# Designs tried in a protein design run: designed miniproteins, single chains. Part 6

Each design is a single chain, and the fold is of that chain. pLDDT is the mean over its residues in the fold that is shown.

## One batch from the design tools (miniprotein)

Design m178
Fold by ESMFold2-Fast:
Structure m178 (fold): chain A 69 residues (1-69)
Amino acid sequence: GAEAEEILKEAEKIAEEIKKLGGEGGATSVFGMTRKDVEEFLKAGDEEKALEAARKGLEGLKNMLKSYK
């Protein structure tokens, strides 16, 4: 639910920063996959897995951003 959606918003913000630095393809791919996984888990009623998917995607995007900064 709300917690996973909040993490997705943070992930989107980081993806936008990576896009500004020239990493549009990578950022779009990672964020898109993360959003899809979270939506599928929420649809299945698995809030715990949705939250894990959101956190994993955010961590991946944070690590990607570090390579540009």
Scores: mean pLDDT 81

Design m179
Fold by ESMFold2-Fast:
Structure m179 (fold): chain A 88 residues (1-88)
Amino acid sequence: MAGKIMEEIMKKMLEASIRLAKKLDKSPEVEEELAALEEQYKAQLPKRIAEAEAAEKAKDEEYLKKLEEAYKKLDEIIEKAEKEIEKL
């Protein structure tokens, strides 16, 4: 479960970044930056998932609580950013 939450956090960050960037700039340069961002996320994803799964297996309640809080905060940050861009 923790690994899945981490994967969802990483995917939401990538998807939000792509969506927000495309709303701000439709140039080909943005597509190259987004491709680099996606590659960076793919490289880090297995390590972060493994860290989350290790914490879950160890029953590290402090880590798991922080992970859930980060996931909820991420949704709030994304929603706020999307609303601000919609006003532009």
Scores: mean pLDDT 75

Design m180
Fold by ESMFold2-Fast:
Structure m180 (fold): chain A 55 residues (1-55)
Amino acid sequence: MTEEIREELAKRVEDLLERGYQAKTSSEEKFKAEMARIDQELAELNAEKEKMVRE
């Protein structure tokens, strides 16, 4: 991967972690729901990363 692609992926991961942290501060119910969404998005980011490595 190029440095630019790596930085973009890192920024997206940081945004997902920030969303999880904010949800945790809001309520446990929202935190659990947000973590489920974050897990799904992380799986998609990993698939996207693998595709870019093979390109």
Scores: mean pLDDT 73

Design m181
Fold by ESMFold2-Fast:
Order: sequence, then C-alpha cells, then structure tokens
Structure m181 (fold): chain A 67 residues (1-67)
Amino acid sequence: GPAEAGRKSAEAARAAAEKGDATAAATSVWNGQKHGGLTEEGARAGVAAGYAGDAAASGEWAVKGAV
C-alpha cells in the first residue's frame, strides 16, 4: 500500500544518498510518489533536489515526505 511504498522509497533514497548517487535518489523518490507513498511536497522537493545533484537533500525529502 502507500505507506509501504513510502517506506521503501525513503529507504532506497537514503541508501542512494549515502553513496552520493543523486540520480538514484531522485528516481527512488519518483517511484514512491507513483504509488502514493509520498506527500506532493516531499515528492516534488526530493525529485528537484536529486536532479540538481543534491543526493543528501533528496534522501531527506523522501524521509520527510513518506506517508
């Protein structure tokens, strides 16, 4: 369900952030949003941060936005 998708997205985005992989972090946020697992704000901010090259911010937005 959405809560599980949000948790998986947050875990994957944090793992990508720890490796400095901003694109993988953004992709994990986007996948969580597709399944309703993230708030609109968290998803938009997390994707934007990741594609701007800020892996750490992308991961933090995934955690903050998880439903």
Scores: mean pLDDT 81

Design m182
Fold by ESMFold2-Fast:
Structure m182 (fold): chain A 81 residues (1-81)
Amino acid sequence: SLREEAERLLREGGEYEKLGREYFKQGDAAKSTGYLLRGIGLGFTGGLLGKRAGMSAEEAREWGLEAGGESAARAAEMAAR
């Protein structure tokens, strides 16, 4: 369903942002930036799909936060508004 797909993308977005922060701590700026941007993009896409599935902006944000992605969660919230 669209809701299950949105939840998957929102969770993956947060997870990718978390991985990007791990690489930043290791000094790998290129990998950090790539994973962070991918996380934000997935959060945004998940938010758009979540909106279409009847998900609130607050609900979309929470999925990303639970996965550890603050920026991905914010992108999801904005997309789901």
Scores: mean pLDDT 87

Design m183
Fold by ESMFold2-Fast:
Structure m183 (fold): chain A 100 residues (1-100)
Amino acid sequence: SFPAAHQEAQAALQEAKQFLATTAEPTPAQLDALYNLAEAIVDYQENQDSEDVEKQVGAVLALIGAQEDFRRRDTLKPLRTYTREQVESLLALAESLLNS
């Protein structure tokens, strides 16, 4: 595993949870960025012990990209439509995997 990437994934998870807790009506762009971030955290955790180094590196790069997109969530155009419930479900999975 990459210890710095794991700490960043945990920080990103907490920032995403705090944003949802304080934002009653997230925009489609914000929901898209949140879903992509949660998916990147899940992919990072699932691939952190992979024997395929390309999969490990790819997951870390995807996490970095998703974090940057989440930072720009108010300026991005949504690529896909997600509900708040879909985002919350995937974030719960990401939290479970990071804490296992």
Scores: mean pLDDT 83

Design m184
Fold by ESMFold2-Fast:
Formats: C-alpha cells, sequence, structure tokens
Structure m184 (fold): chain A 86 residues (1-86)
C-alpha cells in the first residue's frame, strides 16, 4: 500500500539523515550539532507533510515528497560540509 511504501521511505530517510550527520561529525565536529538540528527538523517537516498529503488521498505526491527528501538527505552531508567551508 502507499502507506507501507511511505513508512519504508521514512525509515530510509531517517537512516540517510543519520549517515549525513555522522559524515559531518567526522569532517567538521564543531558544526555537527547545527547540521544535525537542521537535517532532523527538515526530515520531521517532510514526514508531517507526507502524512497530510496521504490524508488528502494524494498518495503519489506523498511518495514523491519523501523520495525527493531522501535524495536530498543522501547529498546533505557533502553539501553541508561544502557550505560550511565557504
Amino acid sequence: SARERIERLKAELERAVAEAIARVREALPERAAEVEEGLRKSAAATAEAADHLLAQGKEEEAIALVEEALEQARRAGEEAIAHLKA
């Protein structure tokens, strides 16, 4: 079901966020807390927005939203390091 797909994607997103945080912690430990706060807040907002879309029957939009957030999270560690060094 779409709900089951979204729950799996949410789990993957949480894992990707944790991996991004670990990468920033290794490279820029003094900035890790700031990046962690931002990434976790973004993931929580995505989860809430996906649940709202599901409640409206917009299953494909909810799936696409979490998939987009997952791709962004997978890049977030590297992008954050590049941004903080600029």
Scores: mean pLDDT 81

Design m185
Fold by ESMFold2-Fast:
Structure m185 (fold): chain A 62 residues (1-62)
Amino acid sequence: MPSLEEIIEETKEYIEQNPDAPMRDVLIRTVKKLLENPSASLDEVGLAAQEVADYYQRLRAE
């Protein structure tokens, strides 16, 4: 089972490889994967989702 860090890094790579992917779809898939991890708290899921969203916006703003 991937760790929270692994899910975040994998999602960042997915965003880079799929520039046409909508942020909503990326975030929904990421949150679902994080919620499937029983060690993840809601706060950790929220922070991870925000990190992914910030990364997505940063890449697209360039």
Scores: mean pLDDT 76

Design m186
Fold by ESMFold2-Fast:
Structure m186 (fold): chain A 65 residues (1-65)
Amino acid sequence: SAEEAARNGRTGALSAGRLAGGELAEEDVQAAADASKRDPARISEAVAAAMRRGGFPLGEALGRI
């Protein structure tokens, strides 16, 4: 569902921020949730876009998983 996709995008953004050693701003987390709601098949891309907006290096976050 769109609500489930939004929740997954929000959770993904929060988790990615923590893995990068910080925390995304609420507006960036909300943007990831909204993008995931619009396109549930591309949640990972929505999270990556939020990470870029928040100034987090995606490569560093990925290197911690």
Scores: mean pLDDT 71

Design m187
Fold by ESMFold2-Fast:
Structure m187 (fold): chain A 82 residues (1-82)
Amino acid sequence: SKKEKVQEIIKEIEGLIEEEDSLSEEEKNVILGGLERAKKASLEGMKNALISLKNSLPTLSLSEEVKEKIKKLIDEALKLAE
C-alpha cells in the first residue's frame, strides 16, 4: 500500500538520523520520536511530519550531503503519498 511504502522511506530516514554523529542526543531524540509517531499515524499525519522535517532540515546539525539525501527521500515519500 502507499502507507507501507511511505513507512519504509521513514525507516530509511530514521537510519540516516541514527548514524549521524553531528546531531546532539536531544536533536536525535526529537527527530526520531517525531518519525516514530508519524509511522503510527494516518497517511496524512505521515505527510505532515515529513513536510515539517523538510522545513526544519536547513537548521539541523547535519552535513549538506546527508541533508540532500533526506530531502530526496522526503520528496519521494510525498510523491508516493499522493
Scores: mean pLDDT 85

Design m188
Fold by ESMFold2-Fast:
Structure m188 (fold): chain A 89 residues (1-89)
Amino acid sequence: VEEELKWAKEHVEEVREKAEEYLKNSKESPAEVTEEDKKDFLEKTEELADTLKLDEEEKKKLLKELEENFNNKMESMRILIEKFLEVLE
């Protein structure tokens, strides 16, 4: 349990840092998101949700929010960061 919690916290922190870098890089290089990038992002978000032990309802809500806002790259990253911060509290 303690090792699992430590792993989850480290994993969440890594994803949060990557999300913040992505937001920063998107401001400096606002290239359009490819279909492959979208798929990878959703898959990584699902892995994070599993690591955070979110219930199925919360996981579905998170993925739906990201999918609906994916064409607004900045907004989708904001939602992801907010979810990570909520879990860290």
Scores: mean pLDDT 61

Design m189
Fold by ESMFold2-Fast:
Structure m189 (fold): chain A 74 residues (1-74)
Amino acid sequence: SAKEAEELLEKLREATEQGDYFSAMKYTVDLIELLRTEPGAWEVAEKLSKEYEPLSKEVSEYFRKIAKEQKERA
């Protein structure tokens, strides 16, 4: 759900801010799996794209592509 995705995004932000990259990776994987199973969660994919822009261009582009594909399908 969008609520669950927002909670994971918040945890991801906290882990990244604290330098806990192991937890950050775990939450990123959980978010990818959620987005894969819930095509309507494109708004969360857009937020992830923006969040990752300064950290990893490749990850940011990956989420941007998912958001676009899910939005076109919705």
Scores: mean pLDDT 71

Design m190
Fold by ESMFold2-Fast:
Structure m190 (fold): chain A 94 residues (1-94)
Amino acid sequence: NKVQELLERLERSSVPEMKDFIEAVKAAIEGRLDEMRAHVEAFVRHMAENDPGALEALLTYLAEKFGTAIPKTEEEQIALVIEAVLRIAKNILS
């Protein structure tokens, strides 16, 4: 539920960076895991370059919702966003 609320909030922001996040969710729903990962990597790197404050806010929110530590490395950030994408896809399919 809160992951769906996050997706709706990100869509409402209409930021160009959200395209890769949305494409990652679509790829996850269709079982295209390699494509999903590529979109998550593009999303994290693009956000880190163009809007690091928004990336920090997103990662903090996801870490709180999943009960994990806030990621410090790019690899950890990508892993957390992948978990979010997979949980969103699972909720849509349920």
Scores: mean pLDDT 79

Design m191
Fold by ESMFold2-Fast:
Structure m191 (fold): chain A 80 residues (1-80)
Amino acid sequence: APSVEELVAELIAFVEKNKDKLTPEELIDRIFERIRAAPLSDDEKLAVFGTVLVHLLNEGILTDEQVRAALERVAAWLAA
């Protein structure tokens, strides 16, 4: 099973390979699906998602609004 650091590195590599091929919404959907399926605790999944979203924001791939929407999606998933 990947560590938090390994999954972050995997997802960042995925984004770098696909950022010109996929929309920001498609990137978020693929990232969310991969993290949700990973055999990690909810706290570890949140850490991975937060780290990857900050990377996407810093690279200009996501807007502040898209980051907020993605965080709301994670919060809804964790509350369910």
Scores: mean pLDDT 81

Design m192
Fold by ESMFold2-Fast:
Structure m192 (fold): chain A 100 residues (1-100)
Amino acid sequence: SALLVLLEVTLPDDADAEKMKEQAMKLAEELLKEEKIDATISLSPVYKDSKGRPAFLLSIHFAESVSEEKAKEFGERLAERLKEELGAEEVKVTIAEAQA
C-alpha cells in the first residue's frame, strides 16, 4: 500500500499564496531529488483555514517501496524548510495510506 504524507501549509495573511505554492513545489521536488525518494507531489487550491489564514495542502504520494518512517522523516524535513525558506506560519504533517 502506498503512503500519503499531507502537509497543511498555513501562510501569513498578506502572503502571495500562489507564489508560495510554486516555491513549495520546487522545494519539495528538490528535496525528493536530493534524497532519491520516489514520490509524486500535488497541491490543492488555496483556501482559508479555521483561523481565516491562506492555506494550501501539499500531498506527497510515496512509492510502495518507501517506508512509513522514511516518509514521515521526509515530511518533517520539508515542513522545516517551508517554515525557514518561505516563511510559512504553520505546517501540519499527517501520514495516511493512499485511498484505492
Scores: mean pLDDT 83

Design m193
Fold by ESMFold2-Fast:
Structure m193 (fold): chain A 109 residues (1-109)
Amino acid sequence: MDEVIEQLRRAEALLRAARGQVTDPRLLALLDDAIAIVRDALKIAENPEKTLETILTLIGHILRLIGIEFDVDLLTKQLPLPAEAVAQIREGLRLAIEAMLKLIDYITS
């Protein structure tokens, strides 16, 4: 569990660092959505209820982050962005998805 919480906190930190480097309102909105999803997953990880409702919430969050990753990839091809910010977004989204999958595995065990 501690590994999941640490991974989600690292994901939030990377997404917030990237947010500080971007000015496009569409990308800012996507980053704000991703940060909100990661924060909700952190609250779940701090006191995980072993219920179908919790599992479905986490699956919904994972699917939303995958959608955000797709939208970010499209925007990064059109916008002049620092390479560091793009790397931080990709790593932050990857860590968040992996952490939520580990959290689902923990809940289903």
Scores: mean pLDDT 89

Design m194
Fold by ESMFold2-Fast:
Structure m194 (fold): chain A 86 residues (1-86)
Amino acid sequence: MLPMEVVSVTVSTSGNTTHVSAVVRLPSPQPAAIEVTVTATGTDGSTKTEKGKVIHQSADLAVVSATITLSSPVSSVEVKAQGTLP
């Protein structure tokens, strides 16, 4: 897995549900597959990890979305991006 640069992260939280949008820079050579994982941590210390869904891709950028619902209100979000070599 090749690490990818996370250019920006936008988080919108409503109670126990968070919507995450991340912009990832695609390396050269372009990866054969893009994997983005989003981990949310609740106020109770619980964590949940979801795979991001690629909603838009250009030659040099990908936009990835994830929605996570926890048992408690969301306190923090972490985004990690990786690519598979061609």
Scores: mean pLDDT 78

Design m195
Fold by ESMFold2-Fast:
Structure m195 (fold): chain A 87 residues (1-87)
Amino acid sequence: SLEEKLRELVKKALEEKLKEIEKNIEDYSAKEVLELLEEVVEEVVEEFAKREGLSEEERLRLRLLAGEVLNEFILNNKVIQELLKKS
């Protein structure tokens, strides 16, 4: 389904971005990391919607789904959770 494809793309993009951030983790605050991850989610949704030729209604629904994937990623990621504990 489109929902399953988007979930996988968002999760992979978040994992890749976090690996990039982790190379210089000491240079980032928790807030900065969260803002960068939110930006990645927005970019993935926009490109996915363009590629799949989605309606505005489908795009809105999938944007909400991508937000849920981001929240699940944050809650289950040990690096992000440790940054939040230091804040």
Scores: mean pLDDT 85

Design m196
Fold by ESMFold2-Fast:
Structure m196 (fold): chain A 92 residues (1-92)
Amino acid sequence: MRIEVAELGGKTVLYADVSDVSVEDAEKAAEEILKKAEEANAELVVVVSTNEETLKAIVDKLVEAGWTVEREEKVKDSTTGEELYVAVLRRK
């Protein structure tokens, strides 16, 4: 998993690439994302994965923690050409 913090359009965004995370490790990944989002005071969390089931498991945990899903989409990675599952969550 790779986590990056960026400012986009005046908002602090946490970006998490969880493509290397198995569904069995999704809960631990979600806990790390939540911790980093709180430390950064992130307004948005963007989670991306090549595995839809892992993404869903992580998103479900973020929603349980009080985040709200704004968007879910499938996009093509500009570097690798692979399809990525993307979820954008907003702090409630």
Scores: mean pLDDT 80

Design m197
Fold by ESMFold2-Fast:
Structure m197 (fold): chain A 100 residues (1-100)
Amino acid sequence: MAKEAEEAVKAGDKEKALELAKSKDPETRRAVLEAAARSKDLELRRAVARAAADSKDPEVLRLAGLLAASTGDRETAERVAAKLEALGDTEAAAEIRRLV
């Protein structure tokens, strides 16, 4: 799980990182988002954030929104913030919007 996500991100394997970001397992999705946040590859960070934005898990959405905001991807950050508001997490949504 976490090791697989970290190895994919470290190798610059976008295909594998995107696959993990779309995993049915929320822990796998969180692990790849955390690994991507520590990466210097801006394009990989944006791609992972966008892929994870389809999640229904509030923790995955919060990490995806923060990662998108940190890379200047306002469209993905706002889409994730809207999903968090719909789930009742208005504080997380406001936090993400404040960064863009």
Scores: mean pLDDT 83

Design m198
Fold by ESMFold2-Fast:
Structure m198 (fold): chain A 116 residues (1-116)
Amino acid sequence: LEKVEEIAKLEDHEKAVKELEKLLKEGLDVNAQDAENKRTPLHVVLETLKNSSDVEKIKDLVEILLKHGADPLIMDSDGLAPLQYILLMDALSKEQLEELKKWFSELVEEQKKKEK
C-alpha cells in the first residue's frame, strides 16, 4: 500500500485523483490489508491526510475508493475502521470535521445500497 500513501501525499489534487484511479484500474485490491497494521487503502489515505486541511482532496480520494468497492467497515489491527480515522483528523475545524463525518456516513450508506 506504499503507492497509495505516495499518491495521497501528492500536493497536486488533480494528479492525486488520476494516479489513484489508474492504480485501481491496474488491479489494486481496494480492500487489501497491509501485513503490518491490517490497514486498507481507505485507512492509508485517511492516515496520510490526518494533518491536512484540504477537505475537498480528502473527499475526492475517499469517494474514488468507495466508488471502486472499498469496504468502510474493515478494521485495522487496533480495531479502528476508517470512520475512526476521520475522527482522529487534527487539522480540520470542528465544523469541517462534522461535515466530513456526515458526508462519509451518507456516502457509505449509498455504497451499501448498490451492493445488492
Scores: mean pLDDT 78

Design m199
Fold by ESMFold2-Fast:
Structure m199 (fold): chain A 100 residues (1-100)
Amino acid sequence: SSLDELKEELLKLFEEFIEKVSKEKDEAIRQQLRNETVEKARELIEKYIEDPELAREAYTLVATAVHEALKALEEGKASKEEVIEMVRKVLEQMKESFLK
């Protein structure tokens, strides 16, 4: 389905983000990588979700998940693999919610 494609593209985008941010020590560059990733996620969501209100809800979920994952990684509370798993679960919940 189109939602499965969106989920896979968002997950790939996030995995690429985590690989880049985990190697970066400059906080300003890490913040830029986060902002760029969130913006690309918004563009993907708008491409796949026609309803602007649902697109906004999806974007809010993804942006929050990216922020929480980055925070957990920066605080040393989660590994790269654990934050990827966290986001995967959020994307699966988003897909299930929007299949109604």
Scores: mean pLDDT 80

Design m200
Fold by ESMFold2-Fast:
Structure m200 (fold): chain A 59 residues (1-59)
Amino acid sequence: MIEEKVREAAEEIYKKYGNKSSLELQKAVDEVARELAKELGIPEDVARTLIVIEISKLK
């Protein structure tokens, strides 16, 4: 399910980069969003938005 993949990706990004600078977190989000978009067949901007929303829920 797309939602599960996005949630898992967001959790892993937050684990690795949540304590880093906003710039490092943003770069990680952009990179993962690009790969996830290719895997799921959705636009990169959509994948990035979904990841950011899931990360915000982890706060």
Scores: mean pLDDT 79

Design m201
Fold by ESMFold2-Fast:
Structure m201 (fold): chain A 84 residues (1-84)
Amino acid sequence: TEELNALVREELRRVAAGEITPAEAVRRLMERGYSADDIRAALFAVATAEARRLVAQGKVELPDWAAFQAQLRAQIDRAVALAE
């Protein structure tokens, strides 16, 4: 929910800054008691919302949303698998 989405935003900021790996971010969320499915859903929702915001502001171009979403799901699945 909103609490998990806020935690995911903070962890993704750390990943973007090079402070931790995606697998470490997922592991930290698991240590807080969140399930892998909840983490997958929150990561997908937060990353999609951020991409939509950046496209709306003209900061990035994203001509194929289906390809973006497929790649994002694959990246999330890899991070979750590595965190286990």
Scores: mean pLDDT 85

Design m202
Fold by ESMFold2-Fast:
Structure m202 (fold): chain A 65 residues (1-65)
Amino acid sequence: MAELLEEIKRAVREKDLERLEELLRQAGVSPGLTKAVVEAVKQLLDRGYIDEAVATAVRVVRSAL
């Protein structure tokens, strides 16, 4: 689980949304929630809010675990 969270943080920081979607599915996040999180992360990254994008992805994964 710690390794998965670190990979998610890396995917967000590298703006690799395809990898983020794959990791969210591996974490057991539902397809609908995965799509919503990827869109939210994309919007935050487009605005330069990298740390907030990371926090959003991590929060969802922790809620799904």
Scores: mean pLDDT 82

Design m203
Fold by ESMFold2-Fast:
Structure m203 (fold): chain A 98 residues (1-98)
Amino acid sequence: MKEKIKEAAELVLEAAKIVRDAAEQSGNTRAVELANKAIELSKKAIELADTDPEKAREYVNKALELVEEASRLLYRDGDFETADKVRELIKKAREALK
């Protein structure tokens, strides 16, 4: 279970970095802010996965919500390819948390 929480956190971190880079290129400052918050929470979740798995899971869930919101903003702005890649990573992260 601890390993699965860490796996989910790493997948969300990857998704958040992809969203941040795309948002920075498009000038979507709101998506950049959301992605940066998700990056911070995902890193905290990775650090806590072995010592406090319950808190790590909470941080992963919060990061997932932020990445999903940022992805929706990119999709609205016409970046469908980035949104689709991020959705795949989110799906894998959610499966790891089951």
Scores: mean pLDDT 86

Design m204
Fold by ESMFold2-Fast:
Formats: structure tokens, C-alpha cells, sequence
Structure m204 (fold): chain A 85 residues (1-85)
């Protein structure tokens, strides 16, 4: 639904701006340049990333510690989240 899509876009913008990597305008421009299929993949990746952050929080990791995780450590969190589905 359109409302769910807008909520996900707002959450993605909030996450990107909090990380300091992109501005809200840059995130919106990036989303606007994507195909519908690319945007849907982005939304699914964002939902998945939220589950990863929740799993990290359950381990007692801070946001700074989460940002310092290696790709391999992120893949281990991914596996943990996949098992919870």
C-alpha cells in the first residue's frame, strides 16, 4: 500500500540522515532514480536491516559497535535473523 511505502521511505531517510552518509534530499533523489523493482528491493533490504539492528541490540551492542562490525559479523547477524523468520 502507498501509506506503507511512504512510511518505509521516511524510515530509510531517517536512517541515512542519522548515519550522516546522506541528506534527506539525497535519499529521496536516489529513490526517485530507481526502478519500481529496485525500490522494492531497497525496502526489503531496509526491513531486513531493521531486524539486524534489533538482533544486535539483543546482544547488547551499541550503535557505534554495530557500525564497527565487519562484513563477516554482519553476515553472522543476517544468519541469526534468517533463523528467526
Amino acid sequence: REEERRRLEEEMIALATAAGEMSAAEVREQLASMTPEERERGFEAFRYNRLLLEAARERGWSEEEVRALSREEWEELVREVEERR
Scores: mean pLDDT 67

Design m205
Fold by ESMFold2-Fast:
Structure m205 (fold): chain A 74 residues (1-74)
Amino acid sequence: MEENAENMVRLLEAAAARLDPESAEVLRRAAEAAREVAATGVLTPEQEAVLREAEAVLEAHREESLEALRELLA
């Protein structure tokens, strides 16, 4: 569980490095929320909203998200 959350955080941070500052901020906030959920086991409505916003950002920037995955696998 914690390992899976850390891998998700790494992907979000890698994708954020490839995006504009506004989109990157959304992904970094989602990474922080994912770490908090992993640590506490509690998902608040605010954290759920941030994670959903990050999903929309990743979908809109699919090419950059795939590049981030390739970077993590290298």
Scores: mean pLDDT 77

Design m206
Fold by ESMFold2-Fast:
Structure m206 (fold): chain A 90 residues (1-90)
Amino acid sequence: KEKKIEEVKKKVIELLKGEIKKVLEAEETDPEAAEAAYARMSPLLQKALEALKAGDLKKAEEYIEKEAEKVVEEGIKQGLVDEEIAEFKK
């Protein structure tokens, strides 16, 4: 159970890192699109991008991991409710 949650968290972290990379790439070619993408990011991802630009890789990883934890936690809560309903229907 825990090992499965860790695998999901790892995939979420990869997706979040992808979003940060998209903003960094757009910043070089389309600053307006990069600014819009940054504004749509969660506050934790915005902090991660700021830390990455400051060269603080450890702090950036911490913010990304916190965001991934929130995403996974919300998914688990939804899954737990669905599991309880399925169990009741049996």
Scores: mean pLDDT 71

Design m207
Fold by ESMFold2-Fast:
Structure m207 (fold): chain A 81 residues (1-81)
Amino acid sequence: GPYFEEMEKRLEEALELGKDSPEVQEAAKKAREALERYKKWIEENRGKDYSDELEEEGLKLHEEVEKLIAETEALAKKALE
């Protein structure tokens, strides 16, 4: 969906900015792995009834992806300085 497309674009842009930085490459790898876990979780939970536990799990996965992407973007900016 559009949200995943934006997350993937942010990772691609950070990787391009930090292409010569091993730290950016490693951070982007971790962010990509978290994004793929979140995508898989959504796929596996399609059509399941809503529960507070299920919502909390999804929010935690979303927060982890956002955090790791933000860390990758910050490292890419630092690599330009």
Scores: mean pLDDT 81

Design m208
Fold by ESMFold2-Fast:
Structure m208 (fold): chain A 89 residues (1-89)
Amino acid sequence: SRAKELKKEAAAEIARELGTTFLSEEVGERLGRLVREALDALAAGDRERAEALGREMEALLASVDVEEAAKLEAELAEKKKEEIEKELA
């Protein structure tokens, strides 16, 4: 179902937004370059290169501890929400 696919994409986008907000500028730039190169490889029909670049992206994200970064961003978002709720109460 397209609806299930859109929910999965939305969840991935939210996770990416949280991770990207906490990621350093250097890591963000590296990730952006790898994504661009992977898209170029796919457009050229070079699946082997695209898969190698995918593994590099996976290794980069694993090295950054994205889970801890996402947790910290979620905590910051909840604190901001609490402040807004206190002002509205």
Scores: mean pLDDT 64

Design m209
Fold by ESMFold2-Fast:
Structure m209 (fold): chain A 93 residues (1-93)
Amino acid sequence: VEEIKKLLEELKEKVEKELDPNSEAAQLILKILEAGKSLTENMIEAGEDPKEALLASLEYMEDLVKELLDPNSEAAQKVLKLIKEAKEKVKEL
């Protein structure tokens, strides 16, 4: 559980570092990450494996970014890359 929380915090910190936090795109992305964190916590509380819960939440975040943002925008491409990197790290746990 602590490793899952660390990966989610690391993802948020990378997004905040790579994007202008005052932009509408960055604010929307941060809300998507918050929703994914809540989904991860709820799934773990419901008895899901923490690794599987995080992977499902990362896929949910990826889908929301593609739906709510222009996937060809710099902000969307940067966050999708960071989510993909997070998914690879989870698989190595």
Scores: mean pLDDT 81

Design m210
Fold by ESMFold2-Fast:
Structure m210 (fold): chain A 83 residues (1-83)
Amino acid sequence: SNERKAVQVETAAAITRIGAEFLASLNPSLEKEIEEKAKAFEEAAKKYAEAIRKGDWEKAKKLDEELKKKGDELSALENQAAA
């Protein structure tokens, strides 16, 4: 169902944010940047999940691309912190 897919997106984003916050706690020099990127990612995921709930697949496709871009930005920062 659309609701199940939306909840899965929100749950995955929440797990990603928890992991990012944990990594931020270990990297004081990058903490603020990681927290900001993690928040941006979670907000993008919420918008994507809402489009899925409404069955707006054209909007969902565009928001999925935005979410992937935000995810890449967060991942690059997390990789920098882990190095």
Scores: mean pLDDT 87

Design m211
Fold by ESMFold2-Fast:
Structure m211 (fold): chain A 113 residues (1-113)
Amino acid sequence: MTVHTFGVVLRLAERLDLSRPPPVLELRVTFTTRDGEVVGIGVEVREGGRLVYSRRWEIRSEEDLAAAIEEVVRLAEERGFDPARVRELIETALAAARAGHDGQAVPAEEERA
């Protein structure tokens, strides 16, 4: 039985011409899978590289998975992240987890031009 863990990272940075660059706000979502099924979700929020928030959910059912994803999106939105972008990254990471990828982080794509 193989357990895999991988995550996605979303960064939010202000594009304001300030006298001092603002700290980068980073959201990391980690999925833990067992035999192709998601058994855990972790979320971390960092400001300027410092951990400011961390939470984990144990996934025992499909309903638990749906509820945990919704809570992650809500927490990210409260922290200033785009909920649509967070959902997209979560769905991408979930698809990769279910496809049985070996422990590789899903790269966050550059901003849509």
Scores: mean pLDDT 66

